Designed miniproteins, single chains, continued (5). Designs and how they scored, part 36

Each design is a single chain, and the fold is of that chain. pLDDT is the mean over its residues in the fold that is shown.

## One batch from the design tools (miniprotein)

Design m17225
Fold by ESMFold2-Fast:
Structure m17225 (fold): chain A 60 residues (1-60)
Amino acid sequence: SSQERLDAAKEALERSKQALANMKPGEEVTIEVKVGDLTITAHVKKLSEDKALVVFESSR
């Protein structure tokens, strides 16, 4: 359902925020959250102390 997808997206965002707080510039991490057959993947790259790139993908 849409609610499970929203909850999974919220968890991916929260995990990405926590990862960024503990990462150094130049580091990358991939976070996966699964709901049913859906996987939300967050690719997190810290560019500097003030900048990050986060790309979210969903797949089934």
Scores: mean pLDDT 81

Design m17226
Fold by ESMFold2-Fast:
Structure m17226 (fold): chain A 100 residues (1-100)
Amino acid sequence: MEERQKLLKAAWEAILEGAFVRSRDGNREKAAKVADEYFKKKLLELGYPKEWAEARTPVEVFELVIAEDLLEYFKEKNNEKGIKRFQEELDRIRARIAAR
């Protein structure tokens, strides 16, 4: 649980760093690169393998963790519609990452 919170925080901070660059320069490609480089650095500091860090973007990890947490939340609430929705969302995110 704490490891997932650290991962989510690293992804969110990386997204904010990219958003700041995008707001300043209007350059989407530069903003994405800054976010990716910040995220890789944080993942390495957290002890993730270099290969794992290089294979993922902060947006993908943020979306995955949020979708997993929402799926667990709706399972706890026994909400069938929520479970189905976030299972389908998780499957889509995983398929998108695998297609790289």
Scores: mean pLDDT 78

Design m17227
Fold by ESMFold2-Fast:
Structure m17227 (fold): chain A 59 residues (1-59)
Amino acid sequence: SAAALRAQQQAVLDQMVDLARQQLKALREDHDEATAAKLNEELLALSRQYAALLAQAYA
């Protein structure tokens, strides 16, 4: 349903926001480049998932 699709989109977006905050903390506060790089890869994967969910809304 459209409501279920919107809920999935919002969940992915919320997770992306959380990962972005963690990445900023790792880079600016912890100086942990390895963790920041890993979080960036996870964020990129979620970004692709979000794009797929948006495309599904127009299919």
Scores: mean pLDDT 84

Design m17228
Fold by ESMFold2-Fast:
Structure m17228 (fold): chain A 120 residues (1-120)
Amino acid sequence: TEEFNEYAKEMLETVEKAEGIAKSTDPELLLEKLDKAIATEEERRKKAEEAGDKEALAKEHLKLAVLHAAKGEVYRQLGKFEEARKHFELAVEHAKKALELVPSEEGRKLLELLEERLKK
């Protein structure tokens, strides 16, 4: 849908900014905030799944992809490359699940960016 494609574009822009934020923010504070955000969005994901709301579920998977990508950037800045890889893998998995639910041009661009980040 057009609304989902707009949301995916916002998520793509967020991932593009994540490396810069990781470089300029206290890593422990940022990880704490990201962990709380992931917990909140996992609960929203479960509610969307229980409600059978395919578009809401896809949006929550894109949000989780972005949050895991942000966490991957923080671990990369800390030199924790194995932890960074794990979080980029989770980001790719969530983005793929979102696109299986709702195909989107901007969502495919987001997945491509996440796969490129994972290869490093």
Scores: mean pLDDT 89

Design m17229
Fold by ESMFold2-Fast:
Structure m17229 (fold): chain A 62 residues (1-62)
Amino acid sequence: SSEAEKLLKEAQKKLGEALTNYHLGRLYSKIDQKRSKEYYELAEEYFKKAQELYKEAEELRK
């Protein structure tokens, strides 16, 4: 359905944002531990949002 398609696109966008924040967290781990932690926390939140959106899209197709 159109709704499931929108959720999948949003999930993919959130996954991309999660990966970007993980890379930033990794880069900052050697120079700024506090900033590194903030990026890892953002990455984790985006991964959770992506998982929730994938689950909603799956449930709409059941």
Scores: mean pLDDT 86

Design m17230
Fold by ESMFold2-Fast:
Structure m17230 (fold): chain A 64 residues (1-64)
Amino acid sequence: TELAPSEAALRARKAVSRVLKENPDLTLDEIAKISRVAAELARQGKSEEDIYEELKKLVEEMKK
């Protein structure tokens, strides 16, 4: 892949941390789902900002 696994993990972790800080009311199950989606997007080569934007949409859908 074009991204090193460590770089992908770092991007996912940063995006997740930002989303969690903005949404302190998330359950452990919701956090687990967010983390899985972030890891998948990072493996696809998405940027930290793109991952963050997709996670924001995911949180909005989960809150409905």
Scores: mean pLDDT 80

Design m17231
Fold by ESMFold2-Fast:
Parts: sequence; structure tokens; C-alpha cells
Structure m17231 (fold): chain A 104 residues (1-104)
Amino acid sequence: MKRVIILGDGDAEGLRRTLEAASKIPGAEIVVVLVNSKGGALEVARSFPGVRVIEADSIAEAGRKVDELLRPGDAVVNAGTEVSEEELRKALERKDGVVHLGKK
């Protein structure tokens, strides 16, 4: 089963929008890695059923935790990126690597 890994930095509203898009994908496993859990971001992540939350003390630690979790076919999304359910579905259809959404 493929996963959507969401990187959060304490922007609760950005995280909520990304989680709403990801939660519309049937059977996708959702993992949130939070750099900063203050300001309601942790509560937002935990309000979504079945979401796994991993806390990190820094961006560098969050990157290491993501690298440890990543499997071929996973999608990585920065919280607050405007991403559609369709874009996430297309990312999860790829078998040959990890898709990063929100990178310019």
C-alpha cells in the first residue's frame, strides 16, 4: 500500500488543507512529520482518522525521519502546498521512485 508523507512546520491551516486532500484517497496511508507541533498543528493532524504523526525538533531531523520512512511509490507533500486529490493519486501511481509535491 502506498503512503502520503506530509511535512508540517506548525501551519495548522496549511496542514488541514493538505490532509483534507490526502484523506479523500481511499486506502492511502497518511503519515505527518511535524517540525513544530505548537499552534494547533498536532491537534489538526490527530483529528484525522488513521493519520500517523511523527514529531521532529528540526527541519534536518524531519528530513532524516522522512528518509527512514520512504518506500518506492510514496508521495511527499509540504504542508500548505495547494495539492488536489488528482495530483496525489497520480503521484501514488508511480512505482519507480518518490514524488515530491511542492518543490519548485
Scores: mean pLDDT 72

Design m17232
Fold by ESMFold2-Fast:
Structure m17232 (fold): chain A 99 residues (1-99)
Amino acid sequence: KEEELEREMERLVRELEEAIRRGAPEEEIERLVERLEELARELAELRGDVTEEELERGLRILRAQVELDILRVRLEREGVPEEEINKELQKKIEEERKK
């Protein structure tokens, strides 16, 4: 059962990465993230060794990573140079570090 959940999560991660790369609508990306969060909660419950605080922290990190990926693709689509994109991503990472 854990292996089934892990396989489903791997598929969703690949779908999410592909959706972000092709510039899918925010609604589609949000749906994939929500499904991934549901599976992560189910897997945590099944394992019984993850605290609620640890799970919520992990989900916040997932959301932050998705936001960074969306930002990168958006800037690339707008023709922003890679050097400038990297600076914007670093600023966002620093903001997330401060909670």
Scores: mean pLDDT 78

Design m17233
Fold by ESMFold2-Fast:
Structure m17233 (fold): chain A 80 residues (1-80)
Amino acid sequence: SQLEGEAGEAINQAIQNAGVSDISEISYIQIEGNDEKAKITVVANNGKKGEAIVNAPLLDVLLEAGKLGVGVEVVGPLVE
């Protein structure tokens, strides 16, 4: 995988949790986060979802997700 660091590992985990084997199967990725923590939701073309949470800044997650060439939606700050 071309994704790196804790943010990249979390994105790969969300992809695996969505049951996706190829990037072309991803419809879009939703990211909720702040400067400490992000939640990543991968939505597959078949409607299946995979989620992962990482203790990494939202910006790091956005930079790694941008490498995939798929639609990325930022849904605002992570609310807990």
Scores: mean pLDDT 81

Design m17234
Fold by ESMFold2-Fast:
Parts: sequence; C-alpha cells; structure tokens
Structure m17234 (fold): chain A 111 residues (1-111)
Amino acid sequence: METVEILDRAARLGAEGKWDEALEVLGAVPVTPEQARKLLEFADRLARMAAEGVPLDKIIEEAKKFLEELGLPQEVIDRVIEMVKRGIIAAVTPEGEVLLRTLSEADARAA
C-alpha cells in the first residue's frame, strides 16, 4: 500500500471523527511516552537515511536493532518493520498522543 494512500485514508477517517479506525489504518502501535520519544527520534534518523539513498534492507536492519534494544514484544517489532517497509511509522501513547512520521520527505509533502 502506497504511503500517500495510507495517509489519505487515515486523514478521511480522522475528519469523520473515526480516530480509532484512522489509527488502525496507520497501523499505530501502543507505546509508553519514553518509547514514543525514542521512536520519534529514531524515525527521524531513518527518514534521513532514506533521504541519503540508504537501501531499504539496511534501514530495516537498523530499525530492527533499535526496536530490540527498546525491549518491545516481537509482535510489535514485526508491525513496526512492516510500517518501515510502507514508509510510515505511527504510534499512540496511553494519554492518546498520536505520533506519525514518514520515511520520505516527498511522501510527507504529498500528505
């Protein structure tokens, strides 16, 4: 699924007040506030690697290593790796704070 298509679907659901469905379309993972901060910082790093032309397989390798260091369950790691492959990272905190990063500046501009 293309990054633009995922962002468009999530935006439409959000505009309709369907926030839970929007988060599901984004594939958002539940995280603690500390994990959210670290995930955002690392998503920005992955976006820079993508912008510099680093191959996707190397970006996935780096993401997997980082997520394992965070101590996330394997099921959550697998979901985030699928997000990296789609070019979007989305997470939600217990406080309801939504975090979204795209791994391409061009894709971010299309949203």
Scores: mean pLDDT 70

Design m17235
Fold by ESMFold2-Fast:
Structure m17235 (fold): chain A 67 residues (1-67)
Amino acid sequence: SEFERRGEEIIRRMKEPAERLYEALEKGNMEEVKKIYEKMKEEGLQEDLDIINRHMEEARAVRLALE
């Protein structure tokens, strides 16, 4: 159905950029991270970006606590 197809497209668009962002973060490619982040923000994926930012802050806090 039209509804199912559009839902799948939206999920794919959100999932794919998020996966690429995490991959770039793991590899330490900050230039790629910035490009993906800016693209996601322009596409209105702010909620996904907020979740990613929260996870990154949690990871930094844990690292600092463990030294």
Scores: mean pLDDT 63

Design m17236
Fold by ESMFold2-Fast:
Structure m17236 (fold): chain A 116 residues (1-116)
Amino acid sequence: MTPKESAELTQKAIDEAKKKKDEESLEKLADFLSMIAAYVIAEDWEGEQKLRDLFSESYKEAKSVAEFAKLLEERLMEYYGTKSMEETIEKVLEETGISRESFERIKKALLAGAKS
């Protein structure tokens, strides 16, 4: 999946979750995009590509935005060997060197962008 295709599909998923007021799916998608952004800022292109591959695989199997968000969460936890999204995020922060505060700032900006 290209970066452009990934961005377009993610934007559509965010817009659908927002229209349905699916706060849980919106939260999970924002966490995922913030993880990608962390790897981009760290210039870790291998880590960024791996997250895009997990996105592509989950998107192909999912029948709804809610299922897509759930499959992404499950695949991320499996890949990082974690038991929660919070633990997964902490591993991403350790690998990229991005602070929790910076991660939350990125996530907030992504959620604000979804209002347009």
Scores: mean pLDDT 76

Design m17237
Fold by ESMFold2-Fast:
Structure m17237 (fold): chain A 67 residues (1-67)
Amino acid sequence: MTKEEILEKAEAIAQALRDLGEPELAQSYLDKVKEAVEKGDLETAQKIVEEGSRRVAELLAQRQAAQ
């Protein structure tokens, strides 16, 4: 995955986090992805994106279950 693709996917995940009412978490997540990309560690950035996608799914499930 290229740097551009990683950042694009990260922004999509951050938007999903904002839609779930977690804007501060979304910003923190984006900052981590950008840091990894700036260090040239695209493998770590990719793993952060994959983790973020999983976290969005988990938060969505929790908010739908019972609050």
Scores: mean pLDDT 79

Design m17238
Fold by ESMFold2-Fast:
Structure m17238 (fold): chain A 94 residues (1-94)
Amino acid sequence: MEEKKKELEKRIEELEEELKEAVRKFNETLEKNKSKLSKEEIRKLVIRLTSLALRAIGYLQDARLAIRQGDLEKAEEYIKKAEEVIEELKELAE
């Protein structure tokens, strides 16, 4: 039980760092391409990024709560959902 909790906590920490890096890389790519994109395109990309980032944060918080409650299976489900959302965010950055 304790070993599995530590593994899940490490996975959450790794995903939090991946999310931060994905957001930084997206912002860097957006700044480089700002002159090539219309205001409407920029707006849509920022809204999409914000939506995905908030969903990932929510799943990671739910995973931490599930670990605290001893529901390791539920924590793993939320971690997988966070992984999927972070991957989608990375694809958005191209």
Scores: mean pLDDT 85

Design m17239
Fold by ESMFold2-Fast:
Structure m17239 (fold): chain A 74 residues (1-74)
Amino acid sequence: MLDEEGARGVELASQGAADGNPELAYKGAFLAGKHSGEDGARVAGNAAIQAARYAGNPLTGESARKGADEGAKA
């Protein structure tokens, strides 16, 4: 389950994806993966991809996936 920091990471990843900010999307997803492991990584990655699709920013979804994977391994 997501802890408080993991949930914050998901929000930041989604915000970054919606805003077309790949750095924020990466950092948010990294925090989600680091604090909530595989569950955080999965939720942040999926949320960022959905936000990126809705906003038309596909590159930020890829950035979030990379951050999530690296965070979960940290």
Scores: mean pLDDT 80

Design m17240
Fold by ESMFold2-Fast:
Structure m17240 (fold): chain A 99 residues (1-99)
Amino acid sequence: MKALTPEQQLALRQATLGPSLELIEKVEKGDLEGFEEAARRLRDAAEAAGGPSSAVVVLDDAKGDVIGLINSGKVSTDVGQKALDILTKLMNEHALEAA
């Protein structure tokens, strides 16, 4: 991982905040189609702001958020597992495109 400058870190946070909140809203509603679309926007926003490694990092952070929602009972295990599978798929697709 390359260390981002403070300005790049701020830009990454600003670019990803909206998509991250949309992602959580979609999974809480059980909208897996909307979740995949929001996850793709999050990935693309992170890549644009911080490069390919930032895209993988923010998707991995989103997996942690989904696990937290399952553990708190806000999301069922079935919906949460499908959401985690979507995030893993997008991380793998992005890694292959970057190779």
Scores: mean pLDDT 79

Design m17241
Fold by ESMFold2-Fast:
Structure m17241 (fold): chain A 88 residues (1-88)
Amino acid sequence: SSAAEQEEVRKKFEEIVELGKTDPKAAAEEFRELLRELGEKAGVDLSEDLENLDDEALVIVVRNQVRLAKGEEVDPADVERLREIAER
């Protein structure tokens, strides 16, 4: 992928994070679509795996990816929340 394509993906992640502040379900759906498209381009079918992921967990993953991209640490509260979701 080109640097321009990587920048567009980053911009989309930031848009999804902002959406997730007011509509976590819509943000999770957009993130699933983005990951599915990226998987298809990489020759990997992730459709079934993505459908089984929790909406809240997807939003948490996206916002922490944005944090890491900005040189920030992963939020410890989000790590604990992901553990709680995984135990369901």
Scores: mean pLDDT 73

Design m17242
Fold by ESMFold2-Fast:
Structure m17242 (fold): chain A 90 residues (1-90)
Amino acid sequence: SLFSEVNSEEELKDAYAKKLAEWAKKNPEETKKLIEEVKKTALPLIDASEVTQDDLDLAEKMAEVARKAGLEELAKILEEVAKKIKEKLA
């Protein structure tokens, strides 16, 4: 195989982070609006919705991608979302 599971996952995170960072740099006003909307909507949505282990895994991966992209504010929000999902699954 050309890549292992670990390499594939890290390569995908890096690829997504690069695309996200590039988009955010090209769209700074839209990025600010998106972060504010996520901040206001994500936690209430998690409280209102049924959550799965896949949702937790996705939220944790999204938080890592946001952090790699240099979007610290978004990363913190997604980390709080992951924490809420984890508490709801416990």
Scores: mean pLDDT 79

Design m17243
Fold by ESMFold2-Fast:
Structure m17243 (fold): chain A 78 residues (1-78)
Amino acid sequence: AQEEIDKLVKELENSTPEKAPEYIEKAMDLLIEHPELFDYGAEKVLEAAVNLFKKYGTEAAPAVRLALQKIVEAKEKL
């Protein structure tokens, strides 16, 4: 599970703003299935989204917003 999260985070960081939501959703779904990895994975997902914003600017702002929203939603389910 941790290796799968690390893979999704790398894919997110190397993705485009258009594809970023797909990787964020997959990573967050996996973290909901593996609550023990939540703190580890949620921070990495957010960092990857912020790094994408640094590369693409405002076009990647929705990805950062989605990551934050999904982290809050996942915490509520855990």
Scores: mean pLDDT 81

Design m17244
Fold by ESMFold2-Fast:
Structure m17244 (fold): chain A 87 residues (1-87)
Amino acid sequence: LKEEMFRLVDELRAIVEAQAPPDVAAELLRLLDELRQAIENEDFERAQRILKRILDLVRTRAPPALREALYPPIVRLAELLLQMQKS
């Protein structure tokens, strides 16, 4: 599960680096680094809060194409974080 979470964070980073406007990219990459660190430390509550901040930023500032690309891996990562909190 933790390895799948890191894969999803890396996938999100790749999409952001390829498709995001520079100002949005800078904030998303910073939040993704914080998210990776929270997962590494097994602070899944913090990871969920950071992922919510990422989702809020994507919903408000990302172009439609970028939002569509980011949404599926964000949803999958949210599901995995919820599973880890309950287990």
Scores: mean pLDDT 83

Design m17245
Fold by ESMFold2-Fast:
Structure m17245 (fold): chain A 87 residues (1-87)
Amino acid sequence: VEELVREAHRLYREGDVEGALRLLDEAAARSSPLERALVLAYRAQLLYANGDYAAAAEDLREAARLFESLGLTELAEELRKKAEELE
């Protein structure tokens, strides 16, 4: 998971947004619930930077649901508020 996220960051820096998002999708699929929440939050950051606000908001809401299920309630509320600001 960490290696896929690092490679996604490299692709994003090179301008390959599609490649970066593909690797983040793969990382999310192969990760634990905590890792998936972190990957989705990072993917939301890239989507926001790319102007895909609706997709970014959806990833933040899914990450918030995962954090809440893990007992990280304050972090979940923070991400939920950020998602509302993008819609």
Scores: mean pLDDT 82

Design m17246
Fold by ESMFold2-Fast:
Structure m17246 (fold): chain A 83 residues (1-83)
Amino acid sequence: SVEQAQEDQVLVNKFLEALEKGAKESVINEIIEGIKDERIQRLAKELAEAVKKGAEPAVIHQLRLELYMELAERQIAALKAEG
């Protein structure tokens, strides 16, 4: 639904802000677990793990891009289903 896609977008924005600010792992994991879309949740977990491991900036950038692209695709799909 559009509402679910909007809720997941809010949680992903909160997750990215928490990662940027170096929030505790427990806080980051709680935000991720709130994401309802399984694919978006998986991508968020992968990004969090890469940041925790100190992965190269290029890897972090690629994972962020994949997360943004999946969010956009889910929002478009939800709009088409409700329109």
Scores: mean pLDDT 82

Design m17247
Fold by ESMFold2-Fast:
Structure m17247 (fold): chain A 64 residues (1-64)
Amino acid sequence: MHRFTLTLTGPRAVEVAQAAAQAIEDLGGRATVTALSPTHAVVTAEIPESLVGVPVSEASLTVE
């Protein structure tokens, strides 16, 4: 499994984080959502290596 962390900021961060976690689980991965505030969420994910085109450990996304 390849592990990565996605940090989301913005007024819809928690909603997008939950949707991303569900999508990762639907692909056969594992994901945990940590809501730090209403506008700041972190998704910690493990994805099957067969689905990873480029190895990344961390990413950030601003959500409106």
Scores: mean pLDDT 74

Design m17248
Fold by ESMFold2-Fast:
Structure m17248 (fold): chain A 57 residues (1-57)
Amino acid sequence: AALEPTVPGHTQAQQAERLKALAEQGDEALRARLRELAERDLTGEERAEVLAFLDSL
């Protein structure tokens, strides 16, 4: 539990999880769009995780 968060890392982590879940059930075209969303909306480790996951599919 956080006393007072400096940044809402929770929201980026949730978004990364959602994008990965959608990618598992999506078509190749959807995965391409999810990659663009990850590059736009995510930064750092979360972006790298989602992109690596998409590349593994």
Scores: mean pLDDT 71

Design m17249
Fold by ESMFold2-Fast:
Structure m17249 (fold): chain A 78 residues (1-78)
Amino acid sequence: SKIDEMAAKLAEFLNTFPESLVDALAKFLVDELKESQTEPSSLSPEEFYEALKKGIELSDLSEESKKKLIEALDKAVE
């Protein structure tokens, strides 16, 4: 599915980053999610949110980093 493809791509991208950049990653993902809410791009906001969370879970990041990224996204959704 499109969600699964995006999640896999995100996981590979996240695996290239050190945990020292997790705060920058959180901001980047939140900004991307907010833009999906305000501009009609090819994915619905809910589908994009699901893909981001799934990609984070599929990544090789630590459980602490995964939790931090997901919490940031959850806060951004309101």
Scores: mean pLDDT 77

Design m17250
Fold by ESMFold2-Fast:
Structure m17250 (fold): chain A 100 residues (1-100)
Amino acid sequence: MKKLTVEEFQQLLKKAIEYAREKYGDEAAELAGDVLTFYRYYQDHPELFEAELKKMPPELQEAVRRLLEEYDRFIENGLSKEDFDRVLEAARELRRLVAE
């Protein structure tokens, strides 16, 4: 898993939010911000994140791990639109499971 610097993360966050807003509207922009912040928390605090994840129901654990896997692919493949669309889909599924 490639860890971005604080500066790289802030640049990615701004660009991803702007891209999502322009292409998919305000809901997608908020989702993009939430997902990127969530992933940054995971990279900055992996032990705390894993401890919290273990307390979740199995369905939520699987949805979270899927989201992290799609995000890792997005970073590794050079921030493509297609990979970002998969990140947003995984994030929507996680949101659905949390909200019922």
Scores: mean pLDDT 76

Design m17251
Fold by ESMFold2-Fast:
Structure m17251 (fold): chain A 80 residues (1-80)
Amino acid sequence: MEEKERAKEEYKKLKEEGEKEGLKGLHRAAIYGITVGKKKEMKELGEEGERTQKEIGEKLREEREKQSEALEAARRAAAA
């Protein structure tokens, strides 16, 4: 049985579960892909893991900016 096929299935499963759990699950999928991708035969999974990690970083940044703006708006509304 090819470890590559098993790793791809596990990565997909973790990513799907991650979409339901939120950023923690997606981070697990990214780390799994990157870790497995260190093996020569699984470089593609490493690249997918890196892309997922970048996507998580972008989403975290956007959420943080939105939360910061929403918090300031809420404080301003509460002060009025």
Scores: mean pLDDT 74

Design m17252
Fold by ESMFold2-Fast:
Structure m17252 (fold): chain A 68 residues (1-68)
Amino acid sequence: MKEEVRKLVLQTVGYIIASVGHLIDGDREGARRYTDRAIELLEQVSELDPSERDQATRLQEQLRKLVD
């Protein structure tokens, strides 16, 4: 995994943790905001490393379902 991709993945994890925290507190609006940021970072991961595209897409779908 390239260094830039690794950094984006770590940032994505941070936003996912924030989104889950907001969901536990009943704040769906805040959860969606952080989920949207995580999805944007996963899009960048897919563009920089096509081999991660399938995993990024699956995670994006799970994140969208989490905040529905």
Scores: mean pLDDT 80

Design m17253
Fold by ESMFold2-Fast:
Structure m17253 (fold): chain A 58 residues (1-58)
Amino acid sequence: SKKQAEQYAQQALDYAKQGDTIGSAQYWEQADSLDPEVAERYTPQIQQAVQDFLQQQG
């Protein structure tokens, strides 16, 4: 369902913010499997979170 996909996409974003790229990828794949539009909508946010995390590590 769309709600479940959004929950998984939000988890993917939260893991990305923590630098857990494996956890982020796993939850993103679950969101994409349920609703590709939801996963696609979250993709820029997840990419930005990864970039922000890497910026603070460099």
Scores: mean pLDDT 84

Design m17254
Fold by ESMFold2-Fast:
Structure m17254 (fold): chain A 80 residues (1-80)
Amino acid sequence: MSTVKVTEEDGMVYVETESDDADGYRVTVKGSFYGDRAGAIAMSKAVAKALSDPNDYSVAEAEVDGKKGKAEVKKEKIPK
């Protein structure tokens, strides 16, 4: 099952997604960015970096036009 949560505080956007992948892992992605275009692009780049990391826990940061985006990816094995 997939869930998406978006919250906004003081010009920052926080995104949390949780989904189960085909390999039997629960994948949680948490990100934060400024609520403008540059921040959204920075967040997208940070998420791409974190998702390409082979570790079960990854954190990445990216910057576009002085705006920073951060992403945290966690994978947990779903019990049968």
Scores: mean pLDDT 77

Design m17255
Fold by ESMFold2-Fast:
Structure m17255 (fold): chain A 55 residues (1-55)
Amino acid sequence: FERALRVGRETIELASDLPPEAQRAGGETASEEALRGAPEEDAIRRGLEAARQTS
């Protein structure tokens, strides 16, 4: 659980150049992927992809 919160936060920081809605989508996606057992790097990458699609 703590890992999921941490990767979500890191993804939001990495997406700081995107609109707030996109940052939120990215963070949510990264946290969900981490909760499902995805490696941290993969969770962040998927979160960033979701952020880009939302913006």
Scores: mean pLDDT 79

Design m17256
Fold by ESMFold2-Fast:
Structure m17256 (fold): chain A 77 residues (1-77)
Amino acid sequence: SPLKEEAIKVVEEYVKLLKEYLKKHVSDDQFAENKKILDQNVEEFKKYLDTLSDEEVKKVLELIKEEVERVKKKLEE
């Protein structure tokens, strides 16, 4: 589904941004642990999307886009 592919792409871009932020603000050991958790969460999210209808995926995609915009705005201060 194109909607699922878009949702995965948005989440992967969000996780990349979080990893870049964490690398600057936490210890190497803490970064390694957080990276592992983020990678696991992305895999779980992909599995979760497989349980959803296209209508539900569309709603999830809207919520993720709003959250990404909110986080980007806060990082810019």
Scores: mean pLDDT 82

Design m17257
Fold by ESMFold2-Fast:
Structure m17257 (fold): chain A 72 residues (1-72)
Amino acid sequence: MPSREQGRAEMLRVVGDIVRRISERHSFDETGVISQQLGVFLGEVLAQYDAGEISLDEAVAKLQEKGDELLS
């Protein structure tokens, strides 16, 4: 099973990909605002994952859903 450290690395990779896609479609200012929103959400999801409230698969799914919302 992946360690908590490996799970955090996976979540950060997912967020990094989303931020890159936002930056390709949006202005610098828009990317800053959207990335701040995503960062706050990542913090909440990481806290739930670290507390054992959600699985890694659930955490990744939440981040992907948020990313899809922000990219729409």
Scores: mean pLDDT 80

Design m17258
Fold by ESMFold2-Fast:
Structure m17258 (fold): chain A 72 residues (1-72)
Amino acid sequence: MSMQLTAEQEEELLAGERGVTPEQRELMLAAMEESLAGQRAVIDASDPSLPETQAARAKLAELEAELARLKA
């Protein structure tokens, strides 16, 4: 078959089928914040003049904006 799911995607699909509780949402948001903070630290340690670093910063800003929308 043409569509196959990863274990993580399968878990997300099962969670969606049963509904996400407020507690699960809070845990996911906290995990996202921690992940983004880690990514920011790595980017801050990188050479800011590199195009790759600049692209990573732009992507991080987009993800932080998305997280802020999810928290609203």
Scores: mean pLDDT 70

Design m17259
Fold by ESMFold2-Fast:
Structure m17259 (fold): chain A 72 residues (1-72)
Amino acid sequence: SDKLIELAENLLRALDEKDWETAQRYLRQLFLATGGDPESARLTAENLPNLPEEALERLREEARKLIEHLRK
């Protein structure tokens, strides 16, 4: 879905820019769009600024993998 690619690309951009408010919004939308429940989506997004560097890099890697998978 082009919409999922757009959400993942916007999340990656916001993470690179350290725009936490924008990154939280896109992470929540992406989680919901991929079948996540609303409460888990909210908690995951709210915790984003508190993630260690290793967890942020894993999140970036997962977003990149999602984009690559959807572009096939």
Scores: mean pLDDT 82

